# Designs tried in a protein design run: designed miniproteins, single chains, continued (4). Part 107

Each design is a single chain, and the fold is of that chain. pLDDT is the mean over its residues in the fold that is shown.

## One batch from the design tools (miniprotein)

Design m15720
Fold by ESMFold2-Fast:
Order: structure tokens, then sequence, then C-alpha cells
Structure m15720 (fold): chain A 67 residues (1-67)
């Protein structure tokens, strides 16, 4: 899905240390697809890649930023 492709890009940027760019994408996705669904997708991708901690951190920061 488009959400999954963009969430993967956001996590890749986050893992590369480009946290501000990753956050902008994650916040944009949360506004378009909903906060809960976007957070869930980011965490699931992180889990699948063995980067659960980073996925949870990005998702949590995005939720706080949108709320």
Amino acid sequence: SELQKEAERALDLYLAGKRDEAMEIAVSLAKKYGVQKTAQVIVEIGKERGRLDEGERLATEAVIRVS
C-alpha cells in the first residue's frame, strides 16, 4: 500500500539519523491515514526488520507531534 511504502521510507530515514525528515513523513501519513493506523504500520515494519525499538520511537514521536 502507499501508506506502507511511505512508512518504510520514514523508518529508513529515521535509521539513517535523518529524524526530522522521517518525522515530517510520519506526521503527514498520520494526518492522511489516521494516527493509530500509521503508528501501527510503522511499528509492524520496525518489528519485521528487527528494529522494533526505533519503529516504536518514531511512531510515538509522530503521535505526540500530531496530538
Scores: mean pLDDT 87

Design m15721
Fold by ESMFold2-Fast:
Order: C-alpha cells, then structure tokens, then sequence
Structure m15721 (fold): chain A 96 residues (1-96)
C-alpha cells in the first residue's frame, strides 16, 4: 500500500507539467491516478484524504461534464461517509 501510494504520487508529479501545458491525455491520466489514490485511501478508511484526491480529479475533468459528474458523485459519497454532509450537499448543488 505505502509503496503503491508513493509510486502513484511520483507518476502524478511527472504528468503535472504536461497537464498544465494543455496536454489533454496527460490531464486525463493524472485524473485517473488521483482517482486510484482516492480509492486506496477510502479502502484504508482515510476518508478525508480520499475526498481530497477525488476533488482534485474532478477539477482536472472540468471540461468533461460526464467524467466530472461521476467524480463529484464519488466525492459526495466519501464526504458523507466522513460526516461532512454539508460539503456533500453543496457539491450536488454546484454540479448542475
């Protein structure tokens, strides 16, 4: 688990300059890796960290409403599991 997290974080860091430069493939790959980190933290019961990674992935998919909607739904679910219901409700209102 720890080794897997470190490997994913390193890959994200390598993709960041390409994603920021407008490479859509790099941006989508980075979003996918952030979702994988979210799943690992959620499975570990670390819901606050999981929520943070899902939020970052949703920001990277802003130009793709369907992908962003799915990620915001995952984020909302994790926030509710963490007892952060007000933030979860706010996300559902913003994803109009």
Amino acid sequence: MKEEIEKLEKKIEELRPKAEAGDEEARLQMAKLLVELGHLYQDAGRLDEAAEYYRKAAELTRDDPLAQGSLLANLSQVLKQAGRDEEAERLLEESR
Scores: mean pLDDT 78

Design m15722
Fold by ESMFold2-Fast:
Structure m15722 (fold): chain A 66 residues (1-66)
Amino acid sequence: SAAELYARLARHEYPGEAGELAAEGLLLIQKGDYERGRELLLRAGEMTGRVEGMESAFEAAVKELE
């Protein structure tokens, strides 16, 4: 599924716990829970110092899943 592909990408770019949070956030976006999904992606970005990367991933996921 698209969510699994995005989750895989997040784990690849953001290793460890941050990648897990990003993956969960992307799965929430696929379910239509954009608020919760964005929140988790921001948490992951803060942990790794890569907020811009997480923002781009969120934008791409929303575009693809609409």
Scores: mean pLDDT 70

Design m15723
Fold by ESMFold2-Fast:
Structure m15723 (fold): chain A 68 residues (1-68)
Amino acid sequence: SARDEALALLEKERETISSMDGRGAAAVIGALGRDHGLPELVALALELAQRGASGAEIVEAALRLLRE
């Protein structure tokens, strides 16, 4: 599924995204959500970046969303 593909990509890139600032991580995860038709992932990334979340916080939240 698109969700499983997005999850696999985020798990592979987890350390790289965790090292980004929140805006950078949100841009990457938001693009992943758009490419895979996952609007909830796009919304999550934008909301967390607006709250000043770090790249590590955003990628962990995205992984939890996709694992449910």
Scores: mean pLDDT 87

Design m15724
Fold by ESMFold2-Fast:
Structure m15724 (fold): chain A 67 residues (1-67)
Amino acid sequence: GSMELNEREKAILEAAGLDPEEFSAAEATLMVMRAAIEIVAEKGRLGSDEEFFERAAEVAREVAEKR
């Protein structure tokens, strides 16, 4: 459901060195959306799945550092 982290969101947080249990589904969704917006703004399109995953992990780290 929309209130639980999906497997991709958990994988992104784990790749960022974060504990998925400390994040809400809403926070994870906002991180993913921010990564998508940044890639589209920089490249005019969504990149590869790998590139998106790497950007989402970077955004997750940045959000965690600002907590």
Scores: mean pLDDT 75

Design m15725
Fold by ESMFold2-Fast:
Structure m15725 (fold): chain A 90 residues (1-90)
Amino acid sequence: SKEIAELLKKISELYGEALLALDNKDYEGMFKYLEKVVEVLGKLDPEKAEEARKILEELKKNLFTDPEKAKKLLEEFKKLVGEAAEKAHE
């Protein structure tokens, strides 16, 4: 589907922007882009978007208190988004 392909492209671009913000220690920008990823993911897979939102809330909680857990949560977020993308292609 063209619509699915456009949503997946937008998710990829927004996630890339989040990683660039993280590299620049722009944590507000990182969360802004990750929240947009969850919004776009909600149009593709509402169930996976809810799971991603929970990971994002845990990430916010742990970012400055447990950096290693925060890193693991970012990896889980990426994995979840990737799994949703695979399912969307059927």
Scores: mean pLDDT 83

Design m15726
Fold by ESMFold2-Fast:
Structure m15726 (fold): chain A 84 residues (1-84)
Amino acid sequence: EERKKLIEEIAKKIAETSGLPFETVMKLIENRESGVKPPKELEFLANTLYYLIEYYLALKEGDKEKAEELRKEYLKLAQEYLES
C-alpha cells in the first residue's frame, strides 16, 4: 500500500545519503515496526530511521501534531545519546 511504498522511497534516500545498503536500512525499519530490538551498536541508528520515517508519514497524512511530537521525541533521544 501507500505506506509501504513511502517507506521504500525513504529507505532508498537514507541508503544513498548514509552509504548503508538498502537491505540493511529496510531491515532496521522492519525490525523496529515488528518490535524486534536491533543490535545495541545499531540501536540509535534504528531509532533515528524509525522517527524519520514516522515523521514523514505523519506529514504526508497531514497529522502535524503527530509529526511535531515525533520530532520532539527524536531530539530528546538524540540529546540523551550525545550526553551518554
Scores: mean pLDDT 71

Design m15727
Fold by ESMFold2-Fast:
Structure m15727 (fold): chain A 93 residues (1-93)
Amino acid sequence: MDLEATAQWVVDQIKDPEAAEIVRELLRKSIEDSSIAPAVAAGFVVSAEIRGMSSESLRELARRLVEILETVNGTGNVIIEASKEISRLLKKE
């Protein structure tokens, strides 16, 4: 119903336009596939933005989360792999 409006609200939290576009695609995939894992990945990108992650690292995180979603199954496993990527990128900055 209002799934696209909800996705836009989440995307609006991200200041980097490239990372915002990747998050929009993740949320759309979540809606189309009726899967929560892409929406959880989008939540990690928003969390990294709030923590002040650079636009470059935020874009890298968003791209890596897309790769994780394609190779890893189960929301719990996605959370574990996403947490590792966030830790790696924060250590890089």
Scores: mean pLDDT 76

Design m15728
Fold by ESMFold2-Fast:
Structure m15728 (fold): chain A 91 residues (1-91)
Amino acid sequence: GPLSVTDEIIGLANYMIGLGFDEVKDELNEIIKEAKKLRPFEHLVSPEALAEARRHVDRAMEALKKGDFETAVEHLKRAVELLKESIEKNL
């Protein structure tokens, strides 16, 4: 099966930190921290929220390919927010 969305978010954020973008490092570390908290509850994410979060991860990857790190960070934040909101509704 595909990798988990939380693992994809964590992987992409760590990759971006490795590229040396110190200005967004604190935001990327917060994204990683939040995604790690959500990982055990990923099975509670609705199919709709999961699909929207995956679209945001894909948009973050596209922005990263263009060198638009600010847009990539915003899409990763939105993916985490969508996962969190879905989990809260299904707890």
Scores: mean pLDDT 86

Design m15729
Fold by ESMFold2-Fast:
Structure m15729 (fold): chain A 84 residues (1-84)
Amino acid sequence: LVEVLEEVLAKLREMLSQSPEEQLRTLEEIKELVERVAPGTELGEELIRQLDGIERLIREDPSQVPAALEQLIADVETVIAHLR
């Protein structure tokens, strides 16, 4: 689980420097990764909800995407720290 969350974290950080089209592609990769390794978990379901929210922001209000990504990055880093 920690290894997967670290991969998710790396991809979220990459999204900060990507175009909206690239962000949408990376977001789908993250969703697939989470669904493969954490299906039916509370953490997995919450992470998918956050990713769906970011997808909506990319499409409707991309100016809010950096702040939303930074918040999700911080949340994932906190989860990783607590799992160690």
Scores: mean pLDDT 80

Design m15730
Fold by ESMFold2-Fast:
Structure m15730 (fold): chain A 68 residues (1-68)
Amino acid sequence: EEIKKEIEEVKKRLDELYAAGVLTPAQYAFLKAVIKAAENAYKQGDKETAKELVDIAKESLDRAEAAA
């Protein structure tokens, strides 16, 4: 399933970028919260909100990586 796969992908990417020193602890905590909210929305059947939150996480990770 697409959204579930995307959530798993952004979780892995988040941990990788944090381990690489690209993210501050505050950025890491914020993005973990966003991804957790996406997981919760998906679990509740709110696929629209889950997709929005996944896209926010992806965009934030893209910006952090570009700034590094």
Scores: mean pLDDT 83

Design m15731
Fold by ESMFold2-Fast:
Structure m15731 (fold): chain A 95 residues (1-95)
Amino acid sequence: EKAERVLEKLREAARELGLSDEEIDAMTVSQLLSRIKRLDPERYEKLLRELALEFGVDEEAWRNPASLTPEQREEVRKKLEEFYKALKEADEIAK
């Protein structure tokens, strides 16, 4: 479910930036992220933050990690690992 949600969000952003469904279907998650970043870096940053928030990484932790306790930093690291795992699973679904 999380992997499918990530893939859906990436495909939606790519469509809004003018990519065709054919181009989107042919791209891996890494290619989609790279393309979105190149077309609109601001949208790319916002998209990553929205996805990270869905995995429980709050915006303050994203913006100012140095303000976190060691325990909070470890929690954020684990949530980011789950996020990256979901990105890899989304890439498998995109095949």
Scores: mean pLDDT 72

Design m15732
Fold by ESMFold2-Fast:
Structure m15732 (fold): chain A 86 residues (1-86)
Amino acid sequence: SLLEELLELLKKLAEAELNGDEEKAEELGKKIQELVKQMDPALLHQMWDKVNARVTEWLAKNPNASEEEQLQQFLKIFEEVVKEMS
């Protein structure tokens, strides 16, 4: 449930960033920080290790990717990892 809540907040944050809604992005960022503080550190570490491994591999294969393409792919990787761990 907390992993699913994190995923939904990350999706909303990405949408706010793409829409240029700075105030909404800041609000969502604070909510993400508060949620992360409530989560098991071991679970967060496991999630982050999986995300970092996949992000590193994707960046190595896509060195010319734009910041927008990187953001979209990072979000997709987060979604895949969260779903696998939920």
Scores: mean pLDDT 81

Design m15733
Fold by ESMFold2-Fast:
Structure m15733 (fold): chain A 95 residues (1-95)
Amino acid sequence: SSEVRQALRETSERLYELAKQAEDPEVQRALLEAGATLEVLAERENLNLQTAIQVLDEQIQRLRSLLPSASPNDQRLLEEAIALLEETKALIQKS
């Protein structure tokens, strides 16, 4: 779906913008890698929606694992990133 691919690209770009605001290099790397993963997923010739959901869940779990040790600034960034990924997942599930 072109709508799903567009949502993945838009979420990827927003993750890259959040990464620029990160204070912890580990948080920055996780946000950049999540963004890159969604960008690659959006460009796949054959996009399997169940695979996309699994990839989004893996990224959400990784970001959640960083929350307990994150600064208040990075906690806000991680929570925003998780919300974006969950919204993208919900869009794919409705497609």
Scores: mean pLDDT 90

Design m15734
Fold by ESMFold2-Fast:
Structure m15734 (fold): chain A 63 residues (1-63)
Amino acid sequence: MVDLEELAELIREASLQMFGREPEREDLSDEAVLRALRTVVEMRLGVPVSRELLLEALELVLE
């Protein structure tokens, strides 16, 4: 099982690499951003990440 805190850190790094910024709340409703973040974190983890798990980790980053 992927550690939620580890996934949150990977999402932050992916956002900085791709967009030059940390994730924003508006990203939760941007399907293109969500797909891009999911692709990068899946590549780094070497395992698939569900949309639900990605959203949970992204909420953790934003709170």
Scores: mean pLDDT 81

Design m15735
Fold by ESMFold2-Fast:
Structure m15735 (fold): chain A 55 residues (1-55)
Amino acid sequence: MKDQIMKDAQIVADGLRKAGKDKEADNLMKNVTDAINKGDLDTARQYVMDASTYL
């Protein structure tokens, strides 16, 4: 599950960077990584979903 969340985060982050939203992409990767390190996979997944709305 962690690996899938990281892959989804990378896809969304790449999309954000392509749209010129580099800060949003950086914040997404930071928030997802922090949540995964805390063992909060639901919060990590929510960050990916929320960030996708900026695309």
Scores: mean pLDDT 81

Design m15736
Fold by ESMFold2-Fast:
Structure m15736 (fold): chain A 55 residues (1-55)
Amino acid sequence: SEKERGIQLLEEVTKKSIDYLEEQAAKSDEKTKEGLRNTKEQLEQITKDEIERIK
């Protein structure tokens, strides 16, 4: 269904983005690392909220 495809796409894009943020955070200074991890947490929450909205 269109809903299932949309959920799958959100999960895939979010996972790739989080993996990239984690990789960059590992290489960054403490202040940048904090910003990247905060962005990851916000992205995880937004994705969860959007998936619930689509269901």
Scores: mean pLDDT 86

Design m15737
Fold by ESMFold2-Fast:
Structure m15737 (fold): chain A 60 residues (1-60)
Amino acid sequence: SPLEAVLAHVRAHGGRITGRELAELLGVSQKAVSEAMRKFGLKSPLNERDAVTLASYLLG
């Protein structure tokens, strides 16, 4: 699943993922990720918790 890909990436990269990498893994636009980050008050790079929050929001 896209969420499992996000978790695998975060765990492989020191607990961090950029908004661009998140957009690529979820198959969404960078604009959609940036707007969701603004909505939740989050900044790149994202930790695991914040990446899961954004991924869940963007996928559902």
Scores: mean pLDDT 87

Design m15738
Fold by ESMFold2-Fast:
Structure m15738 (fold): chain A 94 residues (1-94)
Amino acid sequence: MEAVLEEFRAAVQERLTEEDRERLRRGLEKGEELLKSRELSEEEREKLLQQAALYLLALGEDPSPYLEALSEEARRELLEELRRALAELRREEE
């Protein structure tokens, strides 16, 4: 399993308020409705899946179903984005 996912989850959970968690849950619910009830371009679908995976990670839930639905390229891009975000958070703590 990707260590970067667990590190990102831990770093984000330390910074989230209960209000932030509620916003993320609502965003996830809206994303899931869009995925079910709208005809989406491939690009739009991948962006919604990436966003859902990020929200699940931030909430401490399992992002695997959304990560598995992503193309190899989109999943790689998401993991690189998480590594960059984690590096920036670590830099601010130094």
Scores: mean pLDDT 73

Design m15739
Fold by ESMFold2-Fast:
Structure m15739 (fold): chain A 78 residues (1-78)
Amino acid sequence: DQAAADTAAAQTARDNAVGLVKKLIDHDPQLGIDGADKAIADFQRARQLLASNPAAVAVLQQGIDDLNALKEEAEAKL
């Protein structure tokens, strides 16, 4: 099932991006912001490509929301 596979890939991408950005923020808040911006752009593109899959879109949107929250936390440390 391609829809289930795409949703699972979106979940993995979200978890990996959020985990990496958290580690980058702990090391250097600016690197965390840069990493979050890149991941948000990638997820926005992925939402457009997977627009017919509401489950994958919801996962990618959650990733964007989580990354924006992490970006705000990192900006507060600058």
Scores: mean pLDDT 90

Design m15740
Fold by ESMFold2-Fast:
Structure m15740 (fold): chain A 100 residues (1-100)
Amino acid sequence: SSMYEKIRELLREQGIEFEERAATLPPGDRGVALAVLLELLSEMEAVIEEGERNGESPEKVIERILEVAERAIAAVTNPAVRALLEEFRRELEERLRELL
C-alpha cells in the first residue's frame, strides 16, 4: 500500500477505538462524540485526498491531520467528549509519527 493508504488504515483503526471508548459514555455525550468523530474523519480524509492529489509529503499530510484534530478539540464544549478527543489526538500523533 502507499503511505497515504497506511495513514487511512490507521485513521480507521483509531476511529474504531474512539467509538469503543465513546460507548462507555452516557447516551447524550455518546451522540455528540460520534457526530464529532464523523466530521473529524471526513475532514482528515479530505486532507489525505488533497495531499495525495498534490504530491505532498506524508510528513506534511500528518501535520495537517493533527491540525484538524486540534481544531476539533478547540471547538468542542462537552468536557467528556473533549477528553476523548485529546486522547484520540495524542494516540493518533504517536501512531502517525511511527509511519515516518
Scores: mean pLDDT 88

Design m15741
Fold by ESMFold2-Fast:
Structure m15741 (fold): chain A 78 residues (1-78)
Amino acid sequence: SSEEKKEELLKKAESLDPQDALDFAIREIKRLLAQQGINVSDQQVLDILDQAEKEGLPRLDIAKSIVLSSELLKKALE
C-alpha cells in the first residue's frame, strides 16, 4: 500500500544524519522558493525553520519531511 511505502521512506529519512537532512532541506526550500521568484539566503531559511520550531514544529521533523517528499516525488517521476 502507499502507506507502507511512506513508512519505508520515513524510516530511510530517520536514518539520515541530522545535519545532512537539514542541509538538504535548506537547499530544497531555496530551490522551491526560487522557482516562484523568491530568492532567500541559507540564514533566511534557518530563520523560517526557527519560527516553525517556536510554533511547535521541530526543525529536524520538517527536514525529514522534506527529504521524504523529495524521495516520493522522484518515485512519482519514474
Scores: mean pLDDT 77

Design m15742
Fold by ESMFold2-Fast:
Structure m15742 (fold): chain A 81 residues (1-81)
Amino acid sequence: VKPSPKPPTEEEKKKAEELIERKDELIKEIKEIVSKPELSEEEKEKLLKLNEEVRKILEELGKFNEDYIVELFVKRAKELA
């Protein structure tokens, strides 16, 4: 059907899942760093780099079909519940 959004390829699906998993790992690392009472200069630089990587991942995810990304987030949330 011509008005339907283009379905993602298997490679695109795998890439989207990998990006979501990578984002979750980066968020976990950020939480671990910010939970420390004192941050070293190296930890501050790492925190900035982690935040930049999260931003880049969100920008890459924004290029995918919105309906598919929402479906992946819902599926992930159900698996964690």
Scores: mean pLDDT 71

Design m15743
Fold by ESMFold2-Fast:
Order: C-alpha cells, then sequence, then structure tokens
Structure m15743 (fold): chain A 88 residues (1-88)
C-alpha cells in the first residue's frame, strides 16, 4: 500500500535526482514514521546518507527530519533523530 510520507528509499531517489540535475548540496528529507523506533529511524537516515555520499558521490548531504504524523511523540522522535544526525 502507498505510504503517505517519504520513506528513506524515496529520499535517496529524490537525492539522486538532485545530483543528476547538477546540485552539489543534496537535502535529504526523511519522515520519521510512528511505527519506527528512534534507533531504526536513525539507522535508516545513516544508510541514506551513506548511499548518497559513497555510492552516488554527493559532496554534501543535509538532513531534514520531520514527523510522518502530527503528534507530540512523533515530533520528539524526529527531533532526536535530527539532533543525532547534526552531530555526525
Amino acid sequence: MELPYTTAEQAVIDGARDLAEGKEVVTLRLAVAPDRTYEQALEDAKGAIEALKEDLGAKEVRVETYPAVDSPEALEKARRVQAELDAL
């Protein structure tokens, strides 16, 4: 079934498109799903960054996380993932 938010796989596809258009900076937009744990969401994001940088040759990847649903718990989870990614 189609997901109402951007998956990690779709974010990599979007990033690859930006690279093909000649952009040097790729913004990775990741929805933190309510059924994903903080640890799973973080590993999904790290995998997407690695794919864009190492496999596709992106020079700079910026990460923007957002909650897939409008809830305080989803917002807190997205914020925690963002803080960890900003520390890399």
Scores: mean pLDDT 72

Design m15744
Fold by ESMFold2-Fast:
Structure m15744 (fold): chain A 89 residues (1-89)
Amino acid sequence: MSRAEVRARVMELAKRIQEVLDSTTDKEEIVAKIKELVTETARAAGLSDAEIEALLKEIDAIAAATTDMESLAALVLQRLGQTLLARAA
């Protein structure tokens, strides 16, 4: 997978997460939808089930540590981007 492809996948995920943030203010719904979108994006990018499970646990930890959904979204996108770039190297 190329670095350009990683960037394209992260940018697409960012747009879909923003649509979730624009549609609801319920933190539980936002977190559940973000986890669903991350799972879809990571699986499409060729991540293993173990790597996806690790990402979802990190998202749960981020969600527990923050009340700001914009910060949650940014941290999730950063973590996924780092994971995908490691596979592109």
Scores: mean pLDDT 82

Design m15745
Fold by ESMFold2-Fast:
Structure m15745 (fold): chain A 114 residues (1-114)
Amino acid sequence: SLDEEILKTLDEIKRLAEKYGPEVQEQVERLKALVEQNISSLSEDAKRLILHGLELVKEIMENTRDRELVLEAVELLIEMVEALAADPENRENILRSIGLLLRLIGLLQDALLE
């Protein structure tokens, strides 16, 4: 299910966060708590956007040693989850979340380059 894949990807991100130190670990724990608190009330479209964001953050974390880049990626995903949790059917929140995904794709590009 989408919920199982979201929670599995969060657990993988939490494990990866151990390599970046306490500041990244704290932000990932905030992300995990936020997702776990809201997952049952999210629409299917909101869950799909969150899963895409989680997959991008995981890929960024697997491909960089830059703590600041990882912090920015996690903070963007937290912003997306907060927007979608506030009103998952709100058109403005959905469009904002798509914009945040595009920013995450840019960070992934940075992670893959020197």
Scores: mean pLDDT 87

Design m15746
Fold by ESMFold2-Fast:
Structure m15746 (fold): chain A 100 residues (1-100)
Amino acid sequence: MSKAFGAAEAAARLAAIGNVDDAAGAARALGVLMAKGSVEEAIEAVEYLGERLKAETSATPAAVEAMTEALVAALEKNPAMAPAAERARRVGAEVIAAKA
């Protein structure tokens, strides 16, 4: 749904501001929204968030790590979302590596 991409954009903006707690909260809310939809849409939203976070020069590795943990925890509450949770872990690690 377009709402998941909107939530991903909001999470990326909060990460750019450097507010780790708010960025993690937005990622958790995104995970809850994604868990109610399809696995394919969830994976697309994760990839979109990853590309947005790579482009946000102000987003810190600490914010990306906190966001990844919050997103994965929310997705793992739905066992059907396991592929999306694994993609979130991979994308989060790739974004952190790109910012190191």
Scores: mean pLDDT 79

Design m15747
Fold by ESMFold2-Fast:
Structure m15747 (fold): chain A 64 residues (1-64)
Amino acid sequence: MSVEELAKVIRTVLIARGVDPDSLPEGALERAAQAALEGNVEELKKYPGIDEATAQGLIAYAKQ
């Protein structure tokens, strides 16, 4: 899965959690997507609306 496709998935997850993705720093979604591709749970958990279970789900999705 590409960083760009995964960033769109993360955007949708954040909106579902009540987080405005446009309030995040520029490139934040792309950095989160890269962390998911790398399997970095701790980096993903730094983002609002992303708990450990959500981070693990995003990592599993990124490997499809």
Scores: mean pLDDT 81

Design m15748
Fold by ESMFold2-Fast:
Structure m15748 (fold): chain A 89 residues (1-89)
Amino acid sequence: MDLKAAAEDAEKLGERGDAEASLGAARIYLDLGDYEGAVRMAERAIELSTSDYLKAKALDLLASGYMGLGDEEKAKEALEKAKEIYNKL
């Protein structure tokens, strides 16, 4: 399977407003080591998310992307936001 092509296809679905597709693209970009792509797609998933659970998952991926980029401060902020949502569930 071409993971990069799969991420690009999922990204296109996210452009059409599919939050789950953007979340999937973020995960694939993380697996590829494309941390900038992972951050971008996780931010898109957060923006499109209609559920707190999906938003929390996107925040976890955002944190992983920022950790990959070496931005520990932004990673910590994303993790704290995810924890706040999980604590409300």
Scores: mean pLDDT 79

Design m15749
Fold by ESMFold2-Fast:
Structure m15749 (fold): chain A 78 residues (1-78)
Amino acid sequence: SPKEKLKKEIEEVKKEVKKLKEEGLITDEQYDKLMREIEEVEKMVEEAETPEELMKAEMQLGSVETSLAALKVASLLK
């Protein structure tokens, strides 16, 4: 289902954030912020009952992924 696909994508994003934290590439504050944003997306997916609500959750996840990509690039330049 579309919800199951989004949930799997969210789990992969969580794994990436945890990996970056374990490797020392992001700060505790950056980790906490990203995890809070991911938890909000998880809530949006669980509560979504329409395709429009799922689309909003997917867009929000995309925003989190963009922020994560920027942090990964920044960590490589330090």
Scores: mean pLDDT 83

Design m15750
Fold by ESMFold2-Fast:
Structure m15750 (fold): chain A 58 residues (1-58)
Amino acid sequence: KLEELLNNLDEPGVYQKIAELLKNANEKHVELLEKALAENPRDAALAVLLSEAKRKLA
């Protein structure tokens, strides 16, 4: 689940697992990514994933 992955950003391959989940992105995923990025504002990978999630939801 996305929440579990966002709590383990230091795990190898976690960003790839998040990207896979975002193939079926929903509004809840966007909310969780926005919160994670707010807590990690310099995480470029999270910023890209958030942009992709918003694009897929539109």
Scores: mean pLDDT 79

Design m15751
Fold by ESMFold2-Fast:
Structure m15751 (fold): chain A 96 residues (1-96)
Amino acid sequence: MKEKEEQVKEDLRAFLKSQGKNISDEELDALFEELKKRAPEVLIETYKRMGIEVKEEELSEDDILEAVVNIFIAETLRQIGDEIDKEIAERKAAAA
């Protein structure tokens, strides 16, 4: 499934560029590895909240990759929100 990982990384980079974010190949690789390391814990916690107990070794690679995409979307939306809030605050400070 290395082909799926490379596809996900390319999709993440394309999305970030569409949002006006520059990312180097090294930064993209680091981001992907960080998200991939976080994915099992997030999935296990999510299933636990649903009343389902799963172990890390029971998670498929597809489950991990889906979690990577979901975490990325959530983090990107949060960052966009933070940038909007900062622009509003700066505009108010300039107007005062």
Scores: mean pLDDT 75

Design m15752
Fold by ESMFold2-Fast:
Structure m15752 (fold): chain A 84 residues (1-84)
Amino acid sequence: GPDDVVDAEADPEDVEGLVRLLEYIARRMGKDVIPILASLSEVHDEALRLVAKIGEEWLKDPDLSPEYRKLIDEVLERAKELES
């Protein structure tokens, strides 16, 4: 809750584990993982950072649907606000 003071910095090993899990899900679901990552990015800062990092590669995919492109763009805008 708002009274909880938790260390917001994840260990590098925890971040690597999350990235590997999301990569596994992406490999199984393909582009259908994009809505899941977008939703997860609303509640998890590391998911937001991950989508910001890999979203650029997905935006280069000519087979990417306009709907998924919009989701990635919205996550990238949130990531910019987090850096500011």
Scores: mean pLDDT 67

Design m15753
Fold by ESMFold2-Fast:
Structure m15753 (fold): chain A 62 residues (1-62)
Amino acid sequence: AVDCARLRLISQKLKNGLALTNADYQALSVATGYSVQDLRQMTKSQLLARVNAVLAKFCPPP
């Protein structure tokens, strides 16, 4: 299942330049289908784009 609350927090962390935890990468892996290792190789801009795409698809804005 997609954890919309965690993905919104990940988006906010990336926008604020904060580091992601292992749990954040695992949640992104489940939501995007990318491995944690692949996600760790992405830039902050690439990660933010992936998070926003998943949020748009599974988590409509409030």
Scores: mean pLDDT 81

Design m15754
Fold by ESMFold2-Fast:
Structure m15754 (fold): chain A 81 residues (1-81)
Amino acid sequence: KLEEKIEEILSLELEEIDKRIQELLDKYTADEEMEKEELIELAILQAARISKEDGLSEEQARKNILSAVKQVEEEIKEKEE
């Protein structure tokens, strides 16, 4: 599932990635919490955007995305504990 989502997002143009980021952020209003899956998707989108803008290889972009997802998962876990 995660691997498929990463591949999908990496295949998108920067404009489409920015659009998806904006749609997710529009759901996150003041005092409203995003769902865990939405936070993870946002992390993938943001890391993919940066990697594409920097002209990184697909392998390097994937590593950056996985690191960002892991960080967000740890933040969610800490909040639940």
Scores: mean pLDDT 76

